# Designs tried in a protein design run: designed miniproteins, single chains, continued (4). Part 39

Each design is a single chain, and the fold is of that chain. pLDDT is the mean over its residues in the fold that is shown.

## One batch from the design tools (miniprotein)

Design m13327
Fold by ESMFold2-Fast:
Structure m13327 (fold): chain A 90 residues (1-90)
Amino acid sequence: NDAKVAEVVALLKEAGRTMSDDDLARLRADPQLAHDMLIEARIHRESLPAMREGDVEKAIQRALEILEELLPEEQKALLEEIKKEMEEYL
């Protein structure tokens, strides 16, 4: 979990944010919260360039790639259903 917390902190710092010691302690105590924040932070970072240029399709594609890499196996079946639904839209 410490590696995930360190990556969340680094990603937030790249976005111009720092976490308090209390927030860091909470992330270290809650591996699920740390994992959820890692997914969110990576989606935000990786989709920003495409969103900046108005390329919504590319932003969505990058978000789905990150979810596919980082979601727990038990949630990947839901991601596959979402992808199938989105195929008609994208």
Scores: mean pLDDT 72

Design m13328
Fold by ESMFold2-Fast:
Structure m13328 (fold): chain A 108 residues (1-108)
Amino acid sequence: PELDPSVFSVVVPLEDVPEFTPRKLTISVGVTKKGEPVLVVTNEDTGVTVAGKITKVEEFTTENNIKVLRVEGERVDPKEVTILKSEKVSTPVEAAEALKKAVEEIKK
């Protein structure tokens, strides 16, 4: 499977699944140096941060009957982003709610 390094993609379950250990995530809304609104997601367990300009948001059911939220966009360097608001979450449901709120703030 080829990973496109230019694509920002975040997938979170819309429901708590007992097989998944809760992930510690920080969901942030920021702006680039050009003033473009971006979504920033940090995985606190790995220390990895990704940022992107949002182009697509979709909800779908996986082949395992799990409802998920997918947020996709154009990848941005997190070092070029000024954070405006952050929310720390520890469950899939909290992560999905934080992502939905962040996407709505970006669309303002």
Scores: mean pLDDT 74

Design m13329
Fold by ESMFold2-Fast:
Structure m13329 (fold): chain A 80 residues (1-80)
Amino acid sequence: SIEEKIKKGLEIRKKLMDKVLSNPEVKALIDEAVEAFKNGDVEKIKEIQKKATPLLKKIADEYLSDEERKVIEEALKILF
């Protein structure tokens, strides 16, 4: 059902988020981002975003199966 697909997508997203937030490189980028936001350093924030994007993709690619990625994509399409 649609509800089961959404629930599975949310569970996989939560699992991925927990894995991402436990990663030491991600934690370091979050600490740098907090300091950049406090200082209003827009250029530093953009630099951190450029570093974060490929790292997040790498974690997702290594941690999620092809099946789990499809479930997330399908759940997002149903919500919008």
Scores: mean pLDDT 79

Design m13330
Fold by ESMFold2-Fast:
Structure m13330 (fold): chain A 126 residues (1-126)
Amino acid sequence: NILSLPVKEVLETVKPEDILKYFLEIAKAVGIELTDEQKERILKTLEEAKKVSFEGFQVLVARTAEELGLGDEFYVILLGAMAVAAEKAGLKNSARYLRTLLENSTTIDPELKKKVLEAVDKLVAK
């Protein structure tokens, strides 16, 4: 699974708080405002994600998306946040794989995908 290695590498290398920071910047850029309770729930999911298998991570992500009412928007923003986190941490191969996965996705709404990729590129350039 192309996602397993880059996701685990990011979760092992980057603090949950830093992934959340990039998640919130991307969410804002695509017009999603989150409550403090929703932000805390995402942080807890990221902290739990460090301790589980990749399959466990996928289950946690799906449950959190449902709890937040975000569905696919949660998943695409999270992938974008992980791509930014990977790039900032110098994990060049993981960053490239995560960004390419977003770019080549055909199941994600095209306008949402475009906005997330633009936000990722802006955050990486900072």
Scores: mean pLDDT 84

Design m13331
Fold by ESMFold2-Fast:
Parts: structure tokens; sequence; C-alpha cells
Structure m13331 (fold): chain A 73 residues (1-73)
């Protein structure tokens, strides 16, 4: 498994859950979409063997999810 990419996906999911708890549909939609992008990056890395790409995409997804929660909550 790619530990760094998986950590990024888990972080993005945590921000999506925080947005859900806040009751903001917009924050939840954007953070959830960002978490989905992180999961896609992890999947692409696993299929192609590009571990660096998977890790970078997961980190970007986590950052975008955090920004969505901060901006739209």
Amino acid sequence: MIPEAEEGVEEARRYAEEAKKLGSKKAYLYSGSSAGLAEIGLGVGRVTGDNEFGAEMAKKGAEAAKEAVEEYS
C-alpha cells in the first residue's frame, strides 16, 4: 500500500465529515469532492505504480477539502 497517499485520503475524509457535522451542504459537497479526488489519485498510483503521483494527488485532495471546510463553513 502507499502509506502517504492513504494518509492523505483519510485526512480528506476527516474534513468531509467535519463539514457534514457543521451542516453546511456547500462545505460538505466541496470537501467530499476533494476527498473523492484524493481517492482517485490513490487508485491511479496503485494501478500505474506511480507512487509519487498517488501521494501528491491525495495530499492536494486533503488540502482542498480543508480549504472547502474553512471557506464554506
Scores: mean pLDDT 72

Design m13332
Fold by ESMFold2-Fast:
Structure m13332 (fold): chain A 92 residues (1-92)
Amino acid sequence: SMEELKAAMERQMQALVGWAAVEAARKGAEYAIEKVKKEIEEAKEEALKTLPKEEAELVVKLLEEGEKEAVKAAKEAEDVPPEEAEAAFRAA
């Protein structure tokens, strides 16, 4: 269902946001942001090729929202000690 698809995508985007924060703390925000943008671009292309139009449009919107949140998290986390970022990600 569309609700199940949305819930699955929201869980994936939460994981991406947490990953981006940890990587930004370890390697810098620029590195984490480049990785996020590449992953999102590839996921958007795959959705448009494989899903029916309505499902593809929903997935693309959720990917774009997830990218914005992951970029924000990476920028906020780059000055955080990596151990603290990892602890927060594990606690979530």
Scores: mean pLDDT 82

Design m13333
Fold by ESMFold2-Fast:
Structure m13333 (fold): chain A 110 residues (1-110)
Amino acid sequence: NQQSLDYYNLGRDYLLQGDYDSAIQYYLQSANLSTDPLLRARSYQGVGIAYDRLGDYDSSIYYYDLSAQLARDVSPTLAAISYQNRSDAYDRLGDSDLSQQYRQLSQDLL
């Protein structure tokens, strides 16, 4: 779907500009309009990154989880990246046990 891809590209452009609120909006529109699990996973990863940049680690963890679930069977590399980002977010929250668990899950996919 060209519209889903266009929203994904807009989300990425806003993310690169540091406009995290706009990035979240367009990535979520991409995910909601797409039936492609890979594009949806990439979009949720983008949402997770934007929330991470805003310091909202609880929201970033949630969207990294959605990304990993969608990506696991279609892109082990993307799933591994999402688990690594989730591990990093747990580390920033001070949850060393969950950080280590998701780091291991990332390594097991690669």
Scores: mean pLDDT 89

Design m13334
Fold by ESMFold2-Fast:
Structure m13334 (fold): chain A 110 residues (1-110)
Amino acid sequence: SSLLKKLEELLEQARELLERTRRLGDEAVAASPEEQEKLLAEAQKAVDQANELARQAEEVGDQLVKEHADDPELVKRARRLALFAGAEAGLAAMELSAARIAAESKRKAE
């Protein structure tokens, strides 16, 4: 199924964006105040992209469920991939939130 392959690709891209968000968040906490804001803005773009991919995965997953309601194994796989893409986007947002709090704490302590 081309839609199933698209779901798998969307999940993989969401995972890559989580890793990018983690890296940018860690770099932001270690950075100077000027670089910190730039890195956090780049991390926000990665989170926004992950959320859009998660939304696309939900739509593709819903389409697969509707078209293949008679195939419980395919329905389960489609729902799992869409939910996991959403989870990766949620984790990316949490990583950015933690980095922002840490960066603010560091600025107030200086």
Scores: mean pLDDT 90

Design m13335
Fold by ESMFold2-Fast:
Structure m13335 (fold): chain A 69 residues (1-69)
Amino acid sequence: SMEQALKEAEARGQAAMKKVKETIEKVKNNEEVDKDMVEKLLTSYESQDEIHPDEEIKEMIKKFKEVLK
């Protein structure tokens, strides 16, 4: 069912969003995080900063780079 596929996609999307938010919060608190997720977030934030430069985005980019050292 198209409706069931959509519901499963929404559930997966919510789980992915929760993991992203938890990872961002852990990076802000200097806690141990999934480095693969941080690398993906770094790429996404760098792309966003090129389109709409923002000091908060630049600060997060620096924190992500520190985690990946």
Scores: mean pLDDT 78

Design m13336
Fold by ESMFold2-Fast:
Structure m13336 (fold): chain A 65 residues (1-65)
Amino acid sequence: SHSSYAAANILLIALGIQDPSTEVRFEDGVITITTADTPEARATAQAAGDLYAESTGGEVRLEYR
């Protein structure tokens, strides 16, 4: 839904504030979110990914460094 998509974008902004090294890539209907391997960053990335999957039906990849 539009609301889920908006919520996902808000969480990605929050993730970028938590970890400025966060990278988000959109390619061929797949979103890849790369962020720090901390409990806080992982939780925010997972929540954002879930909301994107709900709104788009696309594939989500989470990568941690």
Scores: mean pLDDT 82

Design m13337
Fold by ESMFold2-Fast:
Structure m13337 (fold): chain A 53 residues (1-53)
Amino acid sequence: MKELREKLSPEERAYRLRRKRDFLKAMGIDYTDEEIEALDDSELARLAQELAK
């Protein structure tokens, strides 16, 4: 069961990419834009939990 809203507008994609990039950079992770775009929200949640520890 998947969301049909997986198709994002170009503006939404750019915004989310920026947010993920800033978040990962704050964690000390320098990924490329392509690598960041491929990351799942679950992976970001794991990194956030590690930071909280």
Scores: mean pLDDT 66

Design m13338
Fold by ESMFold2-Fast:
Structure m13338 (fold): chain A 65 residues (1-65)
Amino acid sequence: SPLEKELVRLETIKLFVEIASDTEVELYEKQGKLEKAEEIRREREKYLAELDAEIARLRAQIAAS
């Protein structure tokens, strides 16, 4: 269904965001820039929470169908 395709699309975006942000955090930690790494973790958590809310909404809509 179109909703299932959109769910896969958002889950794929989430995966790429996780990989990219994890790499950025690791690079800052290796440079000893711990405060910058922590800032990126906080921004990551906010963005992932918004994605998770949208994914949950789509899953609920699919389940109701």
Scores: mean pLDDT 87

Design m13339
Fold by ESMFold2-Fast:
Structure m13339 (fold): chain A 94 residues (1-94)
Amino acid sequence: DKDFVEGGRALLLGDVETAVEHFLKAADSEKTDKDLNKASALALVGDELYDLKRYDEAAELYQKAADYAKKAGNDVAAKYYQNKAEEARKLAEE
């Protein structure tokens, strides 16, 4: 998928906003589970930001991932991403 490839390229260049836009477009191209796919795409960017110690930005993306997972009816994924967002926020404060 073109948007998935362009999102990965933007992420490698540190362009988080462009990466998020392309990954969300890739998720929207799917005919099923669009909200869960958006949650996964946002969490992927959040994981990269977390590894780069950009914890405030990672927390925002994990929170959005949790919101999309909840909208998709996946409470397990929503809770997982919510916990990741809280953990990242605590690290950002230190």
Scores: mean pLDDT 80

Design m13340
Fold by ESMFold2-Fast:
Structure m13340 (fold): chain A 108 residues (1-108)
Amino acid sequence: MSFEELLERARGRRVILVGRFSREQLEALAKVAESVTLVTTKDDELEVPEGVKLIRVNNEIEAAILALGLAEPGDIVVMRRGGAYHTAKTIYERSPYKDLIELLELPP
């Protein structure tokens, strides 16, 4: 999936992001989504634009698990491609989450 496809899907919806996103990508999502939450690691020196909620955790696997736990029915959870996404996808496919939320992958 491309970032442009994500912007179309995010319109009027709650979006939870895991991993590294540029300020420009966060600003674009905040303009179209109902809400944007970014879950990232404590080693990321990132300032988020106004309207984006930032949560810092110890590692990317914790970020993936927390993002699924924060999600409500109808939400979109978006993760960068990698091992944390594969862990989240395994939980997603084996849980009620698969019927309640969308789990989406973006390239790194």
Scores: mean pLDDT 81

Design m13341
Fold by ESMFold2-Fast:
Structure m13341 (fold): chain A 64 residues (1-64)
Amino acid sequence: MHAIARATAEVIATTPDGLSLQPGDVVEILRIVDEHNAEARVLSGKVSGEGVLPLSAVEILEER
């Protein structure tokens, strides 16, 4: 499932596959990894890239 989400909290990557986000960054959710984590791509943010992020740190804006 592809979804558009916005970061509601700062996320600091602790692993090489982790995604760092600032509040207000917009990401595309590419897949759900587990109950707490998703793989996403940055659409609008200070840092570009793809990686895993905690679902608790984002709000879903639109499902596609």
Scores: mean pLDDT 77

Design m13342
Fold by ESMFold2-Fast:
Structure m13342 (fold): chain A 96 residues (1-96)
Amino acid sequence: SSTMEKAKKVLQSLKGLVQELIEEYKDDAELVKGHQEILELLQKALEAKTEEEMKEYVRKAKELVEEMIERYKDDPRIVAGYLALLDGLETILDLL
């Protein structure tokens, strides 16, 4: 699907952002764990065979990012990264 091809390009960009978060916060085991879980969900979305499967993994990633925004709301730098991820995930859901 042309729509899935466009979504995959956004997903690849978001994977890059998550990899940057893993490196930036590498000394915080809880943050590394959360960022790795987001990365795994984005990878599963990239490997999805249908738009419905991709949408499900993108929704799960969005829910986790929203949970992390609430948990780390007092840290404006990390929240800025999560808001960028959230915007990209919402863009994918609008495409699908």
Scores: mean pLDDT 90

Design m13343
Fold by ESMFold2-Fast:
Structure m13343 (fold): chain A 64 residues (1-64)
Amino acid sequence: MLSEEEKKKHLELGEKALREGRLDEAEEHYEKVLEDEPKNKRALELLIEVGVRKLVEAVRRVFP
């Protein structure tokens, strides 16, 4: 079980990774929050954002 401080740290590290384009690292941080708190609205919103960015990047690679 994660403490509130650990959840905050994972969200912050995930946002930093997302900002740097490290989508897999960002996803990993958000998933750790969701393992402890499956209905965490912030973590779910950010995980959706990661998924959308990954999809856009995948589409750009297939249709250059």
Scores: mean pLDDT 81

Design m13344
Fold by ESMFold2-Fast:
Structure m13344 (fold): chain A 82 residues (1-82)
Amino acid sequence: SEKENVEFQLKSGENGVDNMEKLIELNPETPEEFIQYLKLAKEYIDLGRQYLENGDVKTAQDYLLLGFDYLTRAYELIRQWR
């Protein structure tokens, strides 16, 4: 179902955020831009989770897409600097 697909993608996004937060903990010199993108990704993914739990699958998907956009931007910064 669409709800199951959004749930799966939210779990993937939450895992991605968790992995990146662990990288920040290991590197105190992490660029502010990376920290800002990760913060926005987490906020939007958290909003997506909240709306999904409230039964608003469409709004959850919209926030999930925003969260993944910022998560992708954060990954691109790591790729360029490693």
Scores: mean pLDDT 84

Design m13345
Fold by ESMFold2-Fast:
Structure m13345 (fold): chain A 65 residues (1-65)
Amino acid sequence: EIEVPEDVTEQQVRDLEATLREAERELDRAVAAGTLSPEEVEAQRETIRLVGDLVRRARELLEQR
């Protein structure tokens, strides 16, 4: 399992969440434009999913303190 820093801040989590949302929008635009292969789309979706899981864990740790 990947460990999240204990001193993570609310601002850092918000910045990561914003970056993740932008990555999802960029992927949607690239798919609509037809610039990515199906394999590249699936690889990027998997990466976004893994990063999203880490961000969720960071949020949970921040809320639990």
Scores: mean pLDDT 77

Design m13346
Fold by ESMFold2-Fast:
Structure m13346 (fold): chain A 73 residues (1-73)
Amino acid sequence: MDEELAKKALELLEKAVQAAAQGDEAAMRSYLEEARKLIEQIKDEELKKKLEEQLRGAEVMSKQLLASRRAHA
């Protein structure tokens, strides 16, 4: 169901941000890729657009968190 895919994708985006905050680039990439694949399966166009926007936000935030960790390492 699209709502179940959306919920799972959001949980994966949250995990990606947490992984980036911890400096785990491999886990971050894995979670973002899994979320993207679930979002691509959503058939509801409006819901899909909302999730694509959330994915973009999570990618930007994760990149900033990871870069900050590398600068302080």
Scores: mean pLDDT 81

Design m13347
Fold by ESMFold2-Fast:
Structure m13347 (fold): chain A 64 residues (1-64)
Amino acid sequence: SLREALAMILANDARNELLKAGVPEEKAKQTQFDIITQASKASSSDQMLQIANDLRNKTLEEHK
């Protein structure tokens, strides 16, 4: 579905940003998976974007 396609795009973008920031591959992949799972259930594209940004930022804050 269009929702699933958007969730995958957002998850892939988040993973790429996390990897560029030096986040370990396994952690970046877990965040990608979480974005796909949660964003696919969102009621709007704006909510999907917020979920992706929130999960990406949380992972960035946890990595040190």
Scores: mean pLDDT 85

Design m13348
Fold by ESMFold2-Fast:
Structure m13348 (fold): chain A 94 residues (1-94)
Amino acid sequence: MMEFIEKKIEEIKKKFKDKELSAILLRAALMFLTRGDTESALYLAEEALKYSPTEELKKAAEKLIEEAKAREQTRVLDEKEIEEIFETAIEQVE
């Protein structure tokens, strides 16, 4: 499953940079976290932190990292759910 997430991140990196990339990854991380996939949420939040150009985005990423580390993994999302999450996250880019 992580390989599929990594491929999706690489696809997004080809189209979006810096602020937009960070925002997409943070939105995706939050959706993974709320659905119980804390491992994928942590990975996405850590990736978002690397591309966060503002203190606001950096703090949001750090908060999600802490929340993902504190929560128990209750679910692993399938490829369809992962695709739906990334599609939703992309639609919200400003």
Scores: mean pLDDT 81

Design m13349
Fold by ESMFold2-Fast:
Structure m13349 (fold): chain A 80 residues (1-80)
Amino acid sequence: MEEAAEYGERVGREGKGALGGALGGREGGRYAGADELGIELAEGSGATAAAMMKTSGASDEEAGRFGGRAGGLTGAGFAA
């Protein structure tokens, strides 16, 4: 889980904003070995978390990092 979260955080930071959160969640979920549904949930979770951070005044980089981490953790939770 920690490795998937760290990878998602890194990808999310680079992608920035809600798109970064979605990409980080997707890649973190894949890294953890999540199935197709788990990856889709990780992507959505990451995008949503990043969008909420932006609404709270976070930078695009901060939002992407947080979203990517959150999405990666979601994907890891659905890994077989």
Scores: mean pLDDT 82

Design m13350
Fold by ESMFold2-Fast:
Structure m13350 (fold): chain A 77 residues (1-77)
Amino acid sequence: MPEPSEELIEKSLETLREMAKLEGLKIPEEKLEELARRLAEYFEAGLLGLLSREEFEAKTVEILEEMREAAKEYEEE
């Protein structure tokens, strides 16, 4: 898989932290970092033409769903 730039990973992490804060989700920093790396990889793949717009959009929705599930696992047993 394409390796994303450190800057892209940092921007992705910041974006996910803001989204978690806005939705009031408690997600471990470690999990946010994992999801941010995946988001950055998808951005890079899209820029390289390895993902269509539709595929990229589906992948971002998948990450958002995974964030919400991670918050449930973290807050609720």
Scores: mean pLDDT 76

Design m13351
Fold by ESMFold2-Fast:
Structure m13351 (fold): chain A 98 residues (1-98)
Amino acid sequence: MVREEVKRLLEKMAEATRAGRFEEAERYFREAIRLIAEELGLSEEEVEEILEEIRRAENGEELGEKTKKILERLEEILKEVVMEKAGVSEEEFEKLVA
């Protein structure tokens, strides 16, 4: 499953962010988006559209529904990575972000 590959990319992103390597972290994030989009059965063209939309949103433009679904899936996997690394349950994670 793509989930394990995405988890690895998010792990590398977190490590790069901690080290102050933001350009490297952004590359891992973009690759994770691509893998999730492919898992959802989106075409190469749709993947490129999603990456462009995320790039434009960095400048204040709104995200479309398709891109939102991919980001929601990414957030779900990121939550799993954070919980595993912190050794916290889902209920404990909910309290940390409240």
Scores: mean pLDDT 70

Design m13352
Fold by ESMFold2-Fast:
Structure m13352 (fold): chain A 60 residues (1-60)
Amino acid sequence: MVQELAEGKAKDKETGKEYEYRVYREPDGNVKVEIIDPETGEITTMSLEEFKEKYEYTEY
């Protein structure tokens, strides 16, 4: 079972485009981030480290 840890808005540091994000802990303890494009509905999954490098974020 996955556990949601956080959600909010994420802003691409390079382009300034805003996305929604969700942070999940997987059953093995691994933490993943989903980035959701509000225009297309496309979901991109990445590590928490990559997310923090590429995006500025606010929590709801």
Scores: mean pLDDT 77

Design m13353
Fold by ESMFold2-Fast:
Structure m13353 (fold): chain A 108 residues (1-108)
Amino acid sequence: SMSEEIRKLLEELGPVAQRIAEKHPKEVQELLEKLDNEEDIKKFLEELISKLKPEQQEVFDKIKKKIESLIPKDASEKEKEELLVILARITILLLHAEPEELEEMKKI
């Protein structure tokens, strides 16, 4: 359901994502559980983005553009929903990322 290129991007984000989750296990887990039970993922993502600091928003914008470039123009509604879930997971991590982790995420 994900393109191989998106999978590779998520694999590259894996080490920094794990480090962030290990530093903030309760906060990250609570938001991920909320996401898994969310009916309006787009609205939830918009709420998460609104909480990002300017430096976190910059990293989000770069990752979003990279992911969007990997999605075919004729992507199904299911694939678009999978993209929103991926972006929401990335945003949850970005909300808890320290400056050093943001710099690592920028390089991907």
Scores: mean pLDDT 81

Design m13354
Fold by ESMFold2-Fast:
Structure m13354 (fold): chain A 68 residues (1-68)
Amino acid sequence: MREEIARYLAEKGREKAEQIAKEMGLSDDEIKKFAESGYKAGYNGGLHVYEERLRAGVSPEELLARAK
């Protein structure tokens, strides 16, 4: 579940970053770089959130449901 949550948030970070970059009118190469940055930020944030929420007693299933 740790990896699943991290990857889920990573994909959401990538999607959001890509959308913002496209709206800003960036080049295809810049959009790809921005999306990669969003993926890494989401992945690292997901790992942190997973640890924090486990300490708070939140189940991995509940955490995934709330991430939507």
Scores: mean pLDDT 72

Design m13355
Fold by ESMFold2-Fast:
Structure m13355 (fold): chain A 55 residues (1-55)
Amino acid sequence: SSMDKIVKGAAELAKVLPAELALALAEHELSQLDISPEQRAALKKRIREAIEAVS
């Protein structure tokens, strides 16, 4: 739930902000999550792919 919201938020921000800024904001939110390193890496990849898809 929270992970999917971060991914969607990053994609929406990338429509109005530079992709690098949208990514930085999403990575900041990601840093607040108490998740495993493996889950964090997977989510970071999803964020990048979502931003790339809309940019």
Scores: mean pLDDT 80

Design m13356
Fold by ESMFold2-Fast:
Structure m13356 (fold): chain A 100 residues (1-100)
Amino acid sequence: GEKKVEELKELLESKELTEEELIELAEELKDLPPEQQREANLLLFKKALLRLFNLPPSLLSELTPDDMAAMLRELARRESDLPEDEIDAAIAAFRATLEA
């Protein structure tokens, strides 16, 4: 399983993927142990954020929890009618999950 996560990270850092390709990779990773599946899902999530913001794949390993929180807040403001206090609560919960 560990080798598959390393191979995934290299693939995601080196290549721009379509939404369909990301979904296919997520399906292939469902058979990984829970710990490695969690790491793989975080990598896929980071890749999706980079794609949504038109940022280069090489930034995958450089995304911090603060960067991801800022990107999610921006997406929530653009794509949803959620009030700022609900967005702030959701972002705080997300950050707490990453630090656990």
Scores: mean pLDDT 75

Design m13357
Fold by ESMFold2-Fast:
Structure m13357 (fold): chain A 70 residues (1-70)
Amino acid sequence: MEERYTAILREAVEKAIEVIQDPEKKAEITELLSKAKTLEEYRAVLRKAAKVYQENKEKMPNIVVEAVET
């Protein structure tokens, strides 16, 4: 179960990274994702990615919203 949920969080972060236009923020979040090993670390990276995305967009992708709310 944890592996499945970690995969969903990782996918959500990867999708958030794809839409980030700021190369510095994109690199920062990608680095954090590559170093994440636990469910809590993946969740923290996703929250950072979602915050960066929210600052540039009024609406986040569904997968990011669902993962952050969980």
Scores: mean pLDDT 68

Design m13358
Fold by ESMFold2-Fast:
Order: C-alpha cells, then sequence, then structure tokens
Structure m13358 (fold): chain A 91 residues (1-91)
C-alpha cells in the first residue's frame, strides 16, 4: 500500500463535513481516536451511498470502489477526533 494522504479531523457534536476522495485512492483507513460515535458515508457518482458507524477506538479499512466523496457526521453529544488515511494499492 502507498500512503496518498493522511489527516486528523475533529467534528463537534452535530457537525457534518464533506471531503473529496483522492482520485487514485483504493482504501480509506478510519481510526477513531476519541469521541462517542462517528458516521462515515461513501458517496458514489451514481448517487449511491454506503454508511458505516464507528465508535471510539475503532480502526477500520473501507474499500473505495469509485467513491467520489466522503461525508463525516458526528451524531453524538461529544466531539469526535478521527484520523483518515488514504492508500493506493500497488500492482
Amino acid sequence: LELLSEETVTLAPGEVRVLDIPEEADILRVKVLSGEVLRVTLIYPDGREDTYTLTAGDEFDIELVDAKQLRLENPGSEPVTVQLSFYKRLT
């Protein structure tokens, strides 16, 4: 795996953030560093959505099959801090 980009994001309670997925990314690693609950939604060019619910301490790899955007939501009552790492598969 080749690391394309990595960022740490903090979402306030009720905050929603939309991010563009890097064109060459094959895998998104989501690591919830702190907080109660995080909802991660992949948005595809055809309008299809896949949603994942994660909690503090979770580390989860999501396969990016032509997903265009990422929506992060904090439906909890506490701030959530998450680390997002985008990877490309080496052929």
Scores: mean pLDDT 82

Design m13359
Fold by ESMFold2-Fast:
Structure m13359 (fold): chain A 94 residues (1-94)
Amino acid sequence: LVDRLLELAEEGIKRAEEAIKKGDVTLALTYVDEVDVIADTLYYLGRTEDAAELLDRAIELLKKALEIAPESLKPTLQRRIEDLQGKLEILRES
């Protein structure tokens, strides 16, 4: 199960990067949300370091999406970045 979750997370990250390169911020958010769900599942399974690494990578992708985002989507992206940063802090302190 864990190996398959890591494979799916890597595919999600790759798809998010491709979406950002194409200027598709909404699609990038969708793939980042999939990675976030996988990170939550890994944390539940005791894979804290893997979960933290995925959250860190997801935050980086959201920051890249924010650079190309239309003004109407920037508040959504900023809130999502803050949410994931808060989650990552909790994992790193655990």
Scores: mean pLDDT 86

Design m13360
Fold by ESMFold2-Fast:
Structure m13360 (fold): chain A 94 residues (1-94)
Amino acid sequence: MKEIVKIIEETVRRVTEEVSKLPGVGPEKARAIGVRAREVILTSIFTPEKVEEEIARLRRYLLEDLKLSQAVADKIVEIVREAAEEARKRVEEL
């Protein structure tokens, strides 16, 4: 349990830091994205069959709520997808 929580929190922190460096994001939007990324990461670990649904929900949030460009939204989705896959592999190796 504690190791899984640590992997999730470290992954969310890395995603939040990485997306904060993207054009138009900044630290405040990066924190909001981090909360949404946590849901994708948790889904990847516990209900992987629903990952694409959570990614679609994230993309919609980035475009419609945060008003980010398509290019920035696609890059954030790429970062989150890669981070979720890495976190899942780390958990499976425990």
Scores: mean pLDDT 86

